# Designed miniproteins, single chains, continued (3): the designs that were tried, part 67

Each design is a single chain, and the fold is of that chain. pLDDT is the mean over its residues in the fold that is shown.

## One batch from the design tools (miniprotein)

Design m10313
Fold by ESMFold2-Fast:
Structure m10313 (fold): chain A 92 residues (1-92)
Amino acid sequence: MMVLSVTGGLSVEEAKELAKYLEEEYGFDVTVHEDGDITGSGELTKEQAEEIAKYLEEEYGMKVTVHDDGSISGLGVGKNGKPVQVVIARPN
């Protein structure tokens, strides 16, 4: 199972849109926090990780890396101009 963390410059509206995408398409359990941070958990294949990376690049303009284990790390900028970091990775 993978753990999701999104921190930084997403608005609550942007965070809810991303959370809905992850819940509806990939079955993630996701919590959106008052500051727009997201935490969650789910399972991804490497193919699904590549699909999520493309979505984050196309919709949010993020620079995203898919790692050999299927984990994802991404950096971008929210609508407020603040940095956003996305990590989806297996816990140790």
Scores: mean pLDDT 81

Design m10314
Fold by ESMFold2-Fast:
Structure m10314 (fold): chain A 98 residues (1-98)
Amino acid sequence: AMEEAEKKANEAKKKVDELISAIDQATRDLMASPDVAAGKARVDALIAEAEKTIERLSKEIFELDPALGKKIYEEMKKKLNEARGKATAAVLSAEGRA
């Protein structure tokens, strides 16, 4: 039981880290591209997917181990909030407002 929760937590961390990497890459692409609107739409879509993924995977872990599920949710949400902050700053900079 404990080992299953830890396995799901490791899989969740890997999946979320992959999504954060995709957000970071889309943010870099936005800064390098003249099409800011398309770049913003891509970043927003990846952030929305990451939020849904965090909610789903954290719930699955929480059902097995509530303490671990809460910890993983908080860790993943912190990483997503940091990536969102960088993306927001990049959009504002590209729009000439930063």
Scores: mean pLDDT 84

Design m10315
Fold by ESMFold2-Fast:
Structure m10315 (fold): chain A 85 residues (1-85)
Amino acid sequence: MIATVTMRAETEEKAKIAASELEARLKQLGLDARVTVEGNVAKVTIEGISDEQLEAIEKTLRELKERGVIESYEVTREEEEPELP
């Protein structure tokens, strides 16, 4: 599955920290990600992620929010096959 994670932080610096920590976690899971930071918003696109790996990522996102690094996050799931609803 393809997952897109969008993180909103209070500052650009915090958005970069959040993106860096999430990317490091993805590398630990053996996943490659595309990371884009635009102002205080960090967007991470992950290909070939499983449900179990996504749970680990959601735990990391929750920790970042609880630590005040990010204010909010959204996770969008897409099938790897090009079937649009």
Scores: mean pLDDT 79

Design m10316
Fold by ESMFold2-Fast:
Structure m10316 (fold): chain A 59 residues (1-59)
Amino acid sequence: GMSPKEGLKAQLEAAKKAIEAGFTGEAEEVIKILEEVEPYVDKSDEELEKAVEEVRAKL
């Protein structure tokens, strides 16, 4: 099965691709994904922290 970290990375990557594709109408859904993911992000995990920052930078 998929680990929680793999699931979070998949959600962040999907959000990033949606923004890059120009789906501005889905911005609220992307924000919801970020809000749901943030409480589960280990701030010492550089890979997850960087992925969150990349999505935020594209908003």
Scores: mean pLDDT 69

Design m10317
Fold by ESMFold2-Fast:
Structure m10317 (fold): chain A 69 residues (1-69)
Amino acid sequence: DERVKELIELLKSYGLNLEDFGVKDDGVYDEKTKEFIKEVQKLYDLKEDGVFDKETKEALEKLIKESSE
């Protein structure tokens, strides 16, 4: 799935360990990856559908930036 690849590339661009977020570096959208996306969506009061859309991507980038400094 292209969205999972975009998620993987985003996490890698910030030097993050994919396994810490329940993401495998195989491009497969499994249940663990879906639950991670839903958790990000929940933190930012977004629709908890597990779809890595533009709003979810922006929320994840904000979470990563807030977690570093």
Scores: mean pLDDT 73

Design m10318
Fold by ESMFold2-Fast:
Structure m10318 (fold): chain A 64 residues (1-64)
Amino acid sequence: MSEEEARRLLEEERRRASALSGAPAEEIGLHPVPQENPELAKINREIAEKLREIGEAFDKGESI
């Protein structure tokens, strides 16, 4: 499996989440953590950590 494939799948997931939530895909976990909002920073960090875990499981060839 390639990093490019994993990135593409995550990007598609962002687009689907955008369609369901009504927010632009670009706003959903694609931008760096905001500077001024600690609560948003925490949420974005948790999302990023989960995405990293998904990437690692994908690299090991395990289902996620």
Scores: mean pLDDT 60

Design m10319
Fold by ESMFold2-Fast:
Structure m10319 (fold): chain A 59 residues (1-59)
Amino acid sequence: KVKETLEKEGVKILGYEKVEVAGLPAYKVTYEKDGEIKEEYLPDTEEVRKALEEFLKKR
């Protein structure tokens, strides 16, 4: 779902970092869409980790 959503929207992943939100592990993902820099917090799940790793490997 995460990978499909990001690719479908034509977003470009600029970076991500591991963070903690309310005591839970998460990732802060920075991406660009239509010339705007946006940030989204994604939970530390296998699906999210695989999606981010795939974006890294494609570079």
Scores: mean pLDDT 69

Design m10320
Fold by ESMFold2-Fast:
Formats: structure tokens, sequence, C-alpha cells
Structure m10320 (fold): chain A 66 residues (1-66)
């Protein structure tokens, strides 16, 4: 489901940030934004998970200087 994908994106963003994996962090940020754009009907909890994935992914990319 899109809600499950949002949760997984948040986990991937955190992992990318912690491991210094810019590709994983970037994929998490991009995927989270896609979920928010394509699924406006998601419940607030799922939207918050997607926003968290985008934020953590962006932090991971910044940690690598991107």
Amino acid sequence: SAAEAAKKAAEAGKEGLEKGDAALAGTSAWGSRQILEQHPELPEEAKEAAREGAELGEKGMKKQGI
C-alpha cells in the first residue's frame, strides 16, 4: 500500500542518513515526494511518514554535500 511505502521510505531515509549512503537518502527523499504527489488521499499518519522520509533523505544528502 502507499501507506506502507511511506513508512518504508522513512526507514530508508533514516538508514541513508546514518550510513552516509547518499543514493539511499536521495531515493528515499524522491520516493517520499512521489507518494505525497500521487496519493493526496492518504490518511494524515501516512502523509506524515512520507514527509519524514523526505526530511531524513534530504538530511542524508546534505551530510554527503549534495
Scores: mean pLDDT 77

Design m10321
Fold by ESMFold2-Fast:
Structure m10321 (fold): chain A 85 residues (1-85)
Amino acid sequence: SIMEKMKEINKESMEKAEKLLKEGKVKEALLVAYEGALEIAKLLGDKEAVEKYEKKIAAVRGDEENATAEDIEAVKRFEEHFKKA
């Protein structure tokens, strides 16, 4: 079912992101989390969520031409928050 596929994607993405955060790989963890959310959005046919997560992924990758200013700032805040964790 779609719900079971979503649960699998979410579990795998969360496990990978948590492992990366424990290793101090903050950007890589954020990328994995956003990629999982993008897969779920595509599975649901949620075009607005697909566009949202593609822009967030672009911000994490440093692709400023395809990212919003708000998403670029969010990546910087996320990195700053975890630099001491």
Scores: mean pLDDT 85

Design m10322
Fold by ESMFold2-Fast:
Structure m10322 (fold): chain A 64 residues (1-64)
Amino acid sequence: MSPQQVLQQFSDALRQLREAARRGDDVAAEEAGRQARRYGLQLGMSQDDVDSAIRTVRSYGRQL
């Protein structure tokens, strides 16, 4: 997978997380968060940076 494809998958996972959080779909949010963590780590992000991004996106989704 190219770096651009990994970045696209990461972005898609964060979007899915936001939408799942907005709907209150905890199962979908956990799955999207797992995908975001997978692709974020492949991009060379630290575990802390990935977890911070997931928390921020999930929090934002709950406010929508």
Scores: mean pLDDT 84

Design m10323
Fold by ESMFold2-Fast:
Structure m10323 (fold): chain A 75 residues (1-75)
Amino acid sequence: KEEVIELAKKLADAIKAGDVETARKYLRQLEDALGRVLPKEEAASKIPALRLLYVAAVMGYADPEDIVKLAESAA
């Protein structure tokens, strides 16, 4: 559970830094962690939401901190 929040913070920091490769790495790790810790039904909704927030944040349409908030809501 704490792993999910830590990965979300690392992802948000990588997006803020403009490090696309590091951000993509942490996105994959966060998706894997969510799939392991969440019930299947919740993972099915949270993982697509995470992907949408990631794209929006990378493009400057969303605050990267919203990814951390999503992870905290899953914790």
Scores: mean pLDDT 80

Design m10324
Fold by ESMFold2-Fast:
Parts: structure tokens; C-alpha cells; sequence
Structure m10324 (fold): chain A 70 residues (1-70)
């Protein structure tokens, strides 16, 4: 199981990216991106993802959203 420190770090990372999306993306893209980030948190809490895997998925979601802004 992930440590409490790892859980806090992943949750803070997700919340930071959700806030960034709300401020910097069109509403529809922000809602899609936020939903995907919330799915990563659910999988991580369920023990389906390690902290490293959760971090990688968060990065991929953000990079995909940035590509859609081009």
C-alpha cells in the first residue's frame, strides 16, 4: 500500500493540475481533464496504481490536454 506521504503528494498534484485546468482551458476540455485526473485518484486509492504509475498517468493526461490546445 502507498504511504500516507505518497497519498498526500498525489492528491496535492491532482488538485494543482485540476486548478490549472480550470484557469487555463476551455470549459469542456477542463471538465474532461478534471474527470480523467479524478479517475487516476480513484484507481490509486483502490490500489490499482502505484504512486509512480499515478504520477505518470497524471503527466500523460496533462500533456494530452496541452496537445488539444494547439
Amino acid sequence: AASEEAKKAIKEYIEKEKEWARKNMPKELAEETIAKLEEVWEKFEAGELSGLEAGDEILEIVEEALEKLK
Scores: mean pLDDT 81

Design m10325
Fold by ESMFold2-Fast:
Structure m10325 (fold): chain A 73 residues (1-73)
Amino acid sequence: AEPVVKEAPGGKFFGPDTTVEEVKKEVLRIILEHAGKPAAPADASLAELRARLDPASQAAAREAEAGIEAVAA
């Protein structure tokens, strides 16, 4: 089986108790890592994570957040 969990930085697993905000934060951290940006603080808010993104990464982050919100709604 393909190990999907290992594809995320730190191997984050999304369980039934994972909140939409937590999913968004993890996805933004993945985008930052993929773009080669330095690690964000562990307690960083969504706004802080978005502020660390360059313009191209911000577009990807907005699409990812919109997708997460659509699934959560």
Scores: mean pLDDT 64

Design m10326
Fold by ESMFold2-Fast:
Structure m10326 (fold): chain A 73 residues (1-73)
Amino acid sequence: SKREQIQQLLAQLQALYEQMKTASPEQARQLGVQMQALLLQLADLLGLSPAEKAALLADLERYLEERIARIKA
C-alpha cells in the first residue's frame, strides 16, 4: 500500500541520516545522492507540486553543503 511505501522510505531516510552523523566528506556526498533519490520518491507518493519538490531539494542541498563544510573544518 501507499502507507507501507511511505513508511519504508522514511525508515531508509532515517538510516541514511544516522550514517550522515559519522560520515566523511566523500561519504556525505554519496549519502546525499541517496537521500535526494528517496526524498523525490517520498514527495511523489505525497503528491507534492514541482515547486514544493524544488524547495525540498534546495533545503537538502543547503544542509549537505553546511554538513560537508563542518566536517572539512
Scores: mean pLDDT 82

Design m10327
Fold by ESMFold2-Fast:
Structure m10327 (fold): chain A 82 residues (1-82)
Amino acid sequence: SKAALLQQLEEIRKALGPEGQELVDKILAAKSLEEIKEILKESTKLPSGSRLLVQEAAFLKMSLQGRSSEELNELFDFFEKL
């Protein structure tokens, strides 16, 4: 449900420090997959656990937007290039 996805996003925010929280906020405000990809490049400055949480937030945002499986696969392919 949308409520469950929103709850998961909030738990991700709570698990992150200020830099990671800022990136999650940028992801939530992003209007395109290209903007999400640019923010994800910034997440490479974070420790590995925090980077994975920011990646999860990007996936949850796109799922909340009802984006296609093709767009979600493009996001997953991009994660592998980080």
Scores: mean pLDDT 83

Design m10328
Fold by ESMFold2-Fast:
Structure m10328 (fold): chain A 102 residues (1-102)
Amino acid sequence: MKMEEEKKELLLERAYKKIKELVERGWLTEEDAIKIGARAIKYLLENTKPDELVSEEEFEEAFEKAWAEYLKHLLLREPLELSETEEEFKEKLKEKLEEEKK
């Protein structure tokens, strides 16, 4: 469990940096980027072992998949429903963005 928590923290930091970049470029709103990042983290945690290191390439692929899924929901005018786990990641990403504004 501790190694899984450390992996979650590393993925949160990586997602936070990607979100900040995309929001600064005006490609995504902060809210939308946070939802995409939360889904990417969930995808990586479900599809990798708790002790497995996530490469930069694997993270980028997961983020692109999450973004494509978000765009699909947007085109279909369907709300992107977040699981309880994704909601937790969303809140943690919001907290990291707010801390950087101080």
Scores: mean pLDDT 75

Design m10329
Fold by ESMFold2-Fast:
Structure m10329 (fold): chain A 65 residues (1-65)
Amino acid sequence: MASKQMQEELKEIDKLIEEGTIILREENGKIVITSKDGSEKMKELLEKATKLYALFYTEAEGIHE
């Protein structure tokens, strides 16, 4: 289920993508998320981003805009 919490987390991740800290790309039908910052904090954020984008991807594919 989508919640206000998920929307806020998506906004935070989107800001990091705009800054170039997080790079999101599609590779062979898979979503690959990487960061220029190799710190453990960023690794945790990347895991959360991957989980959120997997959920969003499922919802976006299920919703015809």
Scores: mean pLDDT 67

Design m10330
Fold by ESMFold2-Fast:
Structure m10330 (fold): chain A 64 residues (1-64)
Amino acid sequence: MMSVEEVREFARRAAELLPPGTEVVVRVHARDAEEAKRAMEESGFEVTRVEIRGDEAEITARKK
């Protein structure tokens, strides 16, 4: 699972390198889900799904 800081760095680089419409999935601790979602949105991704399963959150996002 990624930390929130790792999600921010990933989202920043992915926003530069990936074409618009690309779907990405990141896995974080459930407690970090809201902050990770915000980090993705601030980097130009549209968060389409957040699934929480126990201690894990899976965040699906699409590049705008």
Scores: mean pLDDT 84

Design m10331
Fold by ESMFold2-Fast:
Structure m10331 (fold): chain A 95 residues (1-95)
Amino acid sequence: SSQDVQIRNQINRYMDQMRRDMQTLDRDTFISRARQIGSEMIYLGSQIGPSTTQQVIDDFRQIMRDSGIPQSVIDQIIDDMRSIQNRIQQQIDSL
C-alpha cells in the first residue's frame, strides 16, 4: 500500500542516518542515538507487520556489529527498544 511505501521510506532514512552516525559520532553518543532511532524504526516496522519488524531488527544488529559494539550490549539495546515500542503502542491503544 502507499502507507507501507511511506513507512519503508522512513525506515530507510533512519537506517542511512545510523550509518552516518556510526562514522561520525563517538561510541556513547552513537549508542544513545541508535536507541532513539532504533525505537522509531521498530515502531514503524510494527505498523507493516512482524516480517518487516524482524528485518529492521536484523539490519539494526548488523549496523551495531559493524560499529564494533559487543553482542551482549546489542541484545540489551534491542530488548530496551522492544520495551519502549510496546509502551508506545499501549499509549496509542489507550487513545
Scores: mean pLDDT 83

Design m10332
Fold by ESMFold2-Fast:
Structure m10332 (fold): chain A 83 residues (1-83)
Amino acid sequence: KSKEILENIKNLKKAVDDGVAGYARDGEESIKKAREKINEYLDKIKEVSKPEYGEQIKKNGLEYFDKKIEEGRAAVEAARAAA
């Protein structure tokens, strides 16, 4: 259902934000948990997608959200270096 896809997209964005915010306190463990949640939500989107597109959606989603996490991590490290 489209409602389920939208909810999982919302959860993906929240997982990135929570992971980056947690990184400042808990380090790599927060990033690991965020990646696990991202993989789970992408799997849920893949389950409701056409098989021919599901694998590509998951691959592209993992690459996109991992890049967003690394950008957030770099921003935290830059802030630490400036402090």
Scores: mean pLDDT 79

Design m10333
Fold by ESMFold2-Fast:
Structure m10333 (fold): chain A 74 residues (1-74)
Amino acid sequence: SSMEQQRKELEARIEELRKRLVELAKDPSVSYVDLFRALALIVEAQLLVDTNAPAAQVQRALDEAEKLLDELEK
């Protein structure tokens, strides 16, 4: 179904950001505070998916996490 496909795409995006966070966490020069902020956003996105929240809310949390990870990777 369309809703099932959307959920799979959101879950795939969560996994991708989680992998980026894990790799970034291996760098001791990266701020622990910012790593924890990114983790919190990823956990929030997973909780929103698990509670069947609107896709727009999940996408917002993922967009915020991605922006933070992009900044930390600079």
Scores: mean pLDDT 85

Design m10334
Fold by ESMFold2-Fast:
Structure m10334 (fold): chain A 101 residues (1-101)
Amino acid sequence: GAMAEALKEQIVNAVKTGDIEALKKGLKQVLDLVKSGKLSLDDAIAILMEGAKTAFKLGNIEALELVLEALEELQRLYPDNLEVGIAIGLVRIMLGVLKSL
């Protein structure tokens, strides 16, 4: 929906500009909206994975670690959700690749 697209744009732009405070704010908004039922878990995962992919392409380890922390909070809220677990695994692989360079 329009809200999911706006949040995705906010997070991706924060990663692209290296605005860590804007990224933290956007990640908190995603988590708060999932907790309140206003954002679906599927949309939240999609938004966070776009942030992760953008951070990985830019080599931004700090941004990628912040996205991982948000995904780990989603896993705490939804421990049986397979898609969250897969997303966490992919982001950990991305971090391993960047830290090996």
Scores: mean pLDDT 91

Design m10335
Fold by ESMFold2-Fast:
Structure m10335 (fold): chain A 71 residues (1-71)
Amino acid sequence: SMELERSIALARWLAEAVDIETRLKRGEISLEEAIAELDKLTDEMIAKYPQDKEFLLKQKKKVIKHLKELS
């Protein structure tokens, strides 16, 4: 179903955000690089699911706040 496919895509976006956080914690990427990667992934997700734009931007803001606390 379209709803299942969208739920899977959201779960993948969250998994990618966790990977970015892990790489930042390991010193493999800078904070600037982490934010840029998250911005790109979020923009791609919004392009595919524009109905989730407000939700995705809210979640991105929370993740960015957390990434800044790790730096």
Scores: mean pLDDT 87

Design m10336
Fold by ESMFold2-Fast:
Structure m10336 (fold): chain A 74 residues (1-74)
Amino acid sequence: SATREALLEEADRLIAWADRVEATGSPEVAALARETRAALEALRRALEADAPDEEIQALLDETRAKLAALLRAR
């Protein structure tokens, strides 16, 4: 679907961003960036595997929580 395609593109952009944050951040921020990247990679795999909507929604919620924690630590 167009929604899943858009989520894949956004996940790719956010993974690249998290990699840059890890490389340039403090040890605490780098750890949160690694956690965020792991959540994004799990979401990417589920989207590529055409996982059920319930699984995608759970992974989206987890990714959003990790992103919020990372942004607060900056």
Scores: mean pLDDT 87

Design m10337
Fold by ESMFold2-Fast:
Structure m10337 (fold): chain A 117 residues (1-117)
Amino acid sequence: SKADEYIKKGIEALRQGKYDEAISYFEKALEELDKQPESPEKVAKRIIVLMLLGLVYALRGDYEKAIEYFKKAKELYENSDLTEEQKREVEYFARSVALFAKALGLTDIAKLAEEIA
């Protein structure tokens, strides 16, 4: 889907240290997800994109924005009827974000990612 293409481009920009480009792509991914009918897959992807926005804001040094996005991801996870498959997807992604943040010394961000799932 177009949302998946934007997520992929955002991750590629993030890996290159192009944080503003990564943010732009993740915001476009959320916009494309909003155009789709509600589904557990759509909600899981939204949670993942919110975690990615949290991570990229933290890497840019915008910790207040990072905390805001991780809280939004957690609230959406807790208030959503996800399937077991979608829950596993979110959990594996949250673990990956936490591991990456720990590797960079972002301990508070790692803890926020771990608290989502």
Scores: mean pLDDT 87

Design m10338
Fold by ESMFold2-Fast:
Structure m10338 (fold): chain A 62 residues (1-62)
Amino acid sequence: SAAAFAAALARAIGGMDEAAARAAGVHGSQGDAEKAATALLRGNPAMGEAAARRGGEGLSQW
């Protein structure tokens, strides 16, 4: 349960980070998007809360 929640949260954060980069007009390689996602996970947990709110909705049924 906790591990599943953490995995879903990480996935939601990654997707949210990609959307944020796209909104900022950043069009680079997949490596650029991955770097942005890694930076978000590493240094911005508050942003992860917003992403988890969306992704966590699916976990309410666990």
Scores: mean pLDDT 52

Design m10339
Fold by ESMFold2-Fast:
Structure m10339 (fold): chain A 71 residues (1-71)
Amino acid sequence: MIENAQKANEAVMAASSRVKLSTRQKTVIGVALIEDPNLTREQIKELLKSLGLSDEDAELAAEIISETLAK
């Protein structure tokens, strides 16, 4: 449980270094990753788009998050 929260936070912080994410966007995606650590890149992208990110920014953030979680 604690390890999942730590990895989710690390992944969100890695994405925020390349894509401008609001506090709300970081919180929502972080919680989603804690609830389902097996979210696919496409599911992460769609969630980020629903939070107001562009297709390009959502794709980049989803890629970074998925890569970070795979490590």
Scores: mean pLDDT 80

Design m10340
Fold by ESMFold2-Fast:
Structure m10340 (fold): chain A 100 residues (1-100)
Amino acid sequence: SLEEFEKLLEEQKERQLRIYRLINSRPDGIISASELTAELPGLSRAAVSTELFLLESLGIVEKISRTTYRATVSGEEAEERIDKHVEELLEMVKKSLELS
């Protein structure tokens, strides 16, 4: 299950970076929720909302209106913050699996 969890975290990182890159590709770094969901046909509206909530909690994006998001950091900074979050989640799981 640890190997499966690591794989899921890597897949989540790729989704979050893809979402970040879509937002950052806009002229002002601003995207509407409807535009974002249209560019991510493999993800449900709920899944996109969940990823946006996490990116906002990491300070990578900010919600500037009811329906609009802005990238707040560079691509390098976004990847660094996502990697740190993944590392923190993995450490929590490792601690939960300690049998000693």
Scores: mean pLDDT 82

Design m10341
Fold by ESMFold2-Fast:
Structure m10341 (fold): chain A 79 residues (1-79)
Amino acid sequence: SALLEALVAAARAGDVAAAVAAGRQLIESNTPPELLRDALKRAFVHMSAEQRRAFAAALLEAAADRPDQRAAIESVAPA
């Protein structure tokens, strides 16, 4: 999808803000938890540990009212 491509492109560029914006759009589009998890894993491969923590924290906040999506994000978030 265009959102997944935008997310991966932002991750490769080191643009955490753009990655968060794309991730929020995936959450708002009611992306199934399994596809959201896979999208985040693809983004994480291109991120530093610091970027992964910041990105995951922002998306957990964005999914606060969406328990299935929040659980998917938590399953791949850095410890």
Scores: mean pLDDT 85

Design m10342
Fold by ESMFold2-Fast:
Structure m10342 (fold): chain A 84 residues (1-84)
Amino acid sequence: SAAEELENLKKQIKLGEIQIELAEAVINRDAERARRIVESVLGPEHGEEAAEIVRNASEEDIEDARKYLEKAQKLLEELKKQLE
């Protein structure tokens, strides 16, 4: 139904926003922000794991996060346009 398609689109937008925030935390090596984001979605155990990953992120991991962020921002804007 149209209502189910709209709810699904809103859910995809919300997930995209969370992924963008997490990518920004990785780029800035902000382990505390990454922990809070992942903890809110997957629980405290995964939040602590995410913080450790961000602290130990390589230069290549950060570069990949930058590329992902740019791509994800473009996709999110396209999804938001479909909502209107």
Scores: mean pLDDT 83

Design m10343
Fold by ESMFold2-Fast:
Structure m10343 (fold): chain A 81 residues (1-81)
Amino acid sequence: MSKEEAIEELKKSTEEAKEHAEKGDEEGVQKSVMKSVESLEKQGKTELGKELMKKSGEHIEKGDLEGVAEEVEKALKELEE
């Protein structure tokens, strides 16, 4: 997977996470996180993927689905750099 393809997939996952968070769809948010982690791992960004999973899990336990979407967006920005 090229870096450009991974960035495009992560942008889609970020938008999906935001939409699901706005709807209160925890399962949809979790699926968006998993897709984001997979894209990061394909780019060799394994530690960034682990951090995203950890922080997303913490936000979900608090009922903060918007915080999960913010963590996905942060991972996207880190990948773009």
Scores: mean pLDDT 79

Design m10344
Fold by ESMFold2-Fast:
Structure m10344 (fold): chain A 95 residues (1-95)
Amino acid sequence: SLRELAKEAVEYAKSMTDEEWVEQVRREVAGENDEAIDKVIDLMLEGKYEEALRLAIENKIVTLLEFVESHLGLSDEELKEQLKRFAEAYRKRRE
């Protein structure tokens, strides 16, 4: 379920050391994770939220993992809407 994957994503993020987190932020800022991030954004825009979160965990997309943590109290439907808005905002910033 999306909620179970969201919990898994947050627990994974919390298991990361400060040093590992800083390295992943550096990779995202440097564009080293852009291909994985673009694929995750595409999956979210296609409504494939569970696949998107699995890929985000696998590729350590800390920006999205942090966003999910801030929205854990939402229903699955509300979380889908927030993830869609995150994806739309990301694409708009790139254009």
Scores: mean pLDDT 84

Design m10345
Fold by ESMFold2-Fast:
Structure m10345 (fold): chain A 61 residues (1-61)
Amino acid sequence: SVLSSLSEKDRERLETAVELAVRFGSDMKTTARVLGKTLGVPESAVLELIERRKKEEEERR
């Protein structure tokens, strides 16, 4: 995974930010762009993670 190139701390930051964005209904594309730029990962990879987490959140609840 492209995300495996992140440090453990940066990965935790990414996962936390994605969880909060999904929970509070933040704009997914803007969140993916900002996080991708900040952490040096492709925006598309972050967007896919957000979409996957949103689906998992619905299935879990």
Scores: mean pLDDT 76

Design m10346
Fold by ESMFold2-Fast:
Structure m10346 (fold): chain A 65 residues (1-65)
Amino acid sequence: SSAAFVEELRARVAEMRARDPSISDEEIARALIPLVAEAAGVSEEIMRMALEGDPEATERALAEK
């Protein structure tokens, strides 16, 4: 479920911060791209575009099969 996935992400974020307390939110977001992309069923490239705020490029990439 989406709730279980969110808890998994929170656990991963907590682990990353425990290993590196100085880690930025941006660095955490980039590190989570592969996990979020896999869970969403999209490529890491598409997920990176979505996080960078380019919805048009993301929609175009999702339309290509």
Scores: mean pLDDT 70

Design m10347
Fold by ESMFold2-Fast:
Structure m10347 (fold): chain A 76 residues (1-76)
Amino acid sequence: DPAALEQLRRGEELKRLGDEYEKKKDFQTAIEHYEQAIELYRTAIKLSTDPSLRQMLEAQIADLEKKIAELKEKIA
């Protein structure tokens, strides 16, 4: 599904940017990029008819949500 794959690609780019900000210890900006990546992954799930892709993206969203929670503790 080309539309789902395009949203996935955009989400992966935002996750990559989040990783770069995390390396710089800019946790607030990293969180913002990770949250945007999650929204793009959720859109990819809605556009996809592939159960394997949906399951993989659900797992990636869960991992990013755990990372966001960890980073929020570092800035609290």
Scores: mean pLDDT 88

Design m10348
Fold by ESMFold2-Fast:
Structure m10348 (fold): chain A 75 residues (1-75)
Amino acid sequence: MKYSKEEARELVEENIKAAEELLEEGIETKNAAKEAAALLLLVAGIVEGELGGDEESVKKAEEKLEEIKKRLKEA
């Protein structure tokens, strides 16, 4: 896969937003599959950021992944 920095940033932001929405639904409905999907979207975001060479987007996705993992442990 080949991404520009702009494309990678856009994809990472979309994945973070989708992950947040899936996490909220997963916690509210007690749906482990949605919780897992949220984590997978963030991992995909990290990969996309790395492929695009946008270190800022990678860091943002990594921070969001850690935040979500913490929320899941508290749920």
Scores: mean pLDDT 78

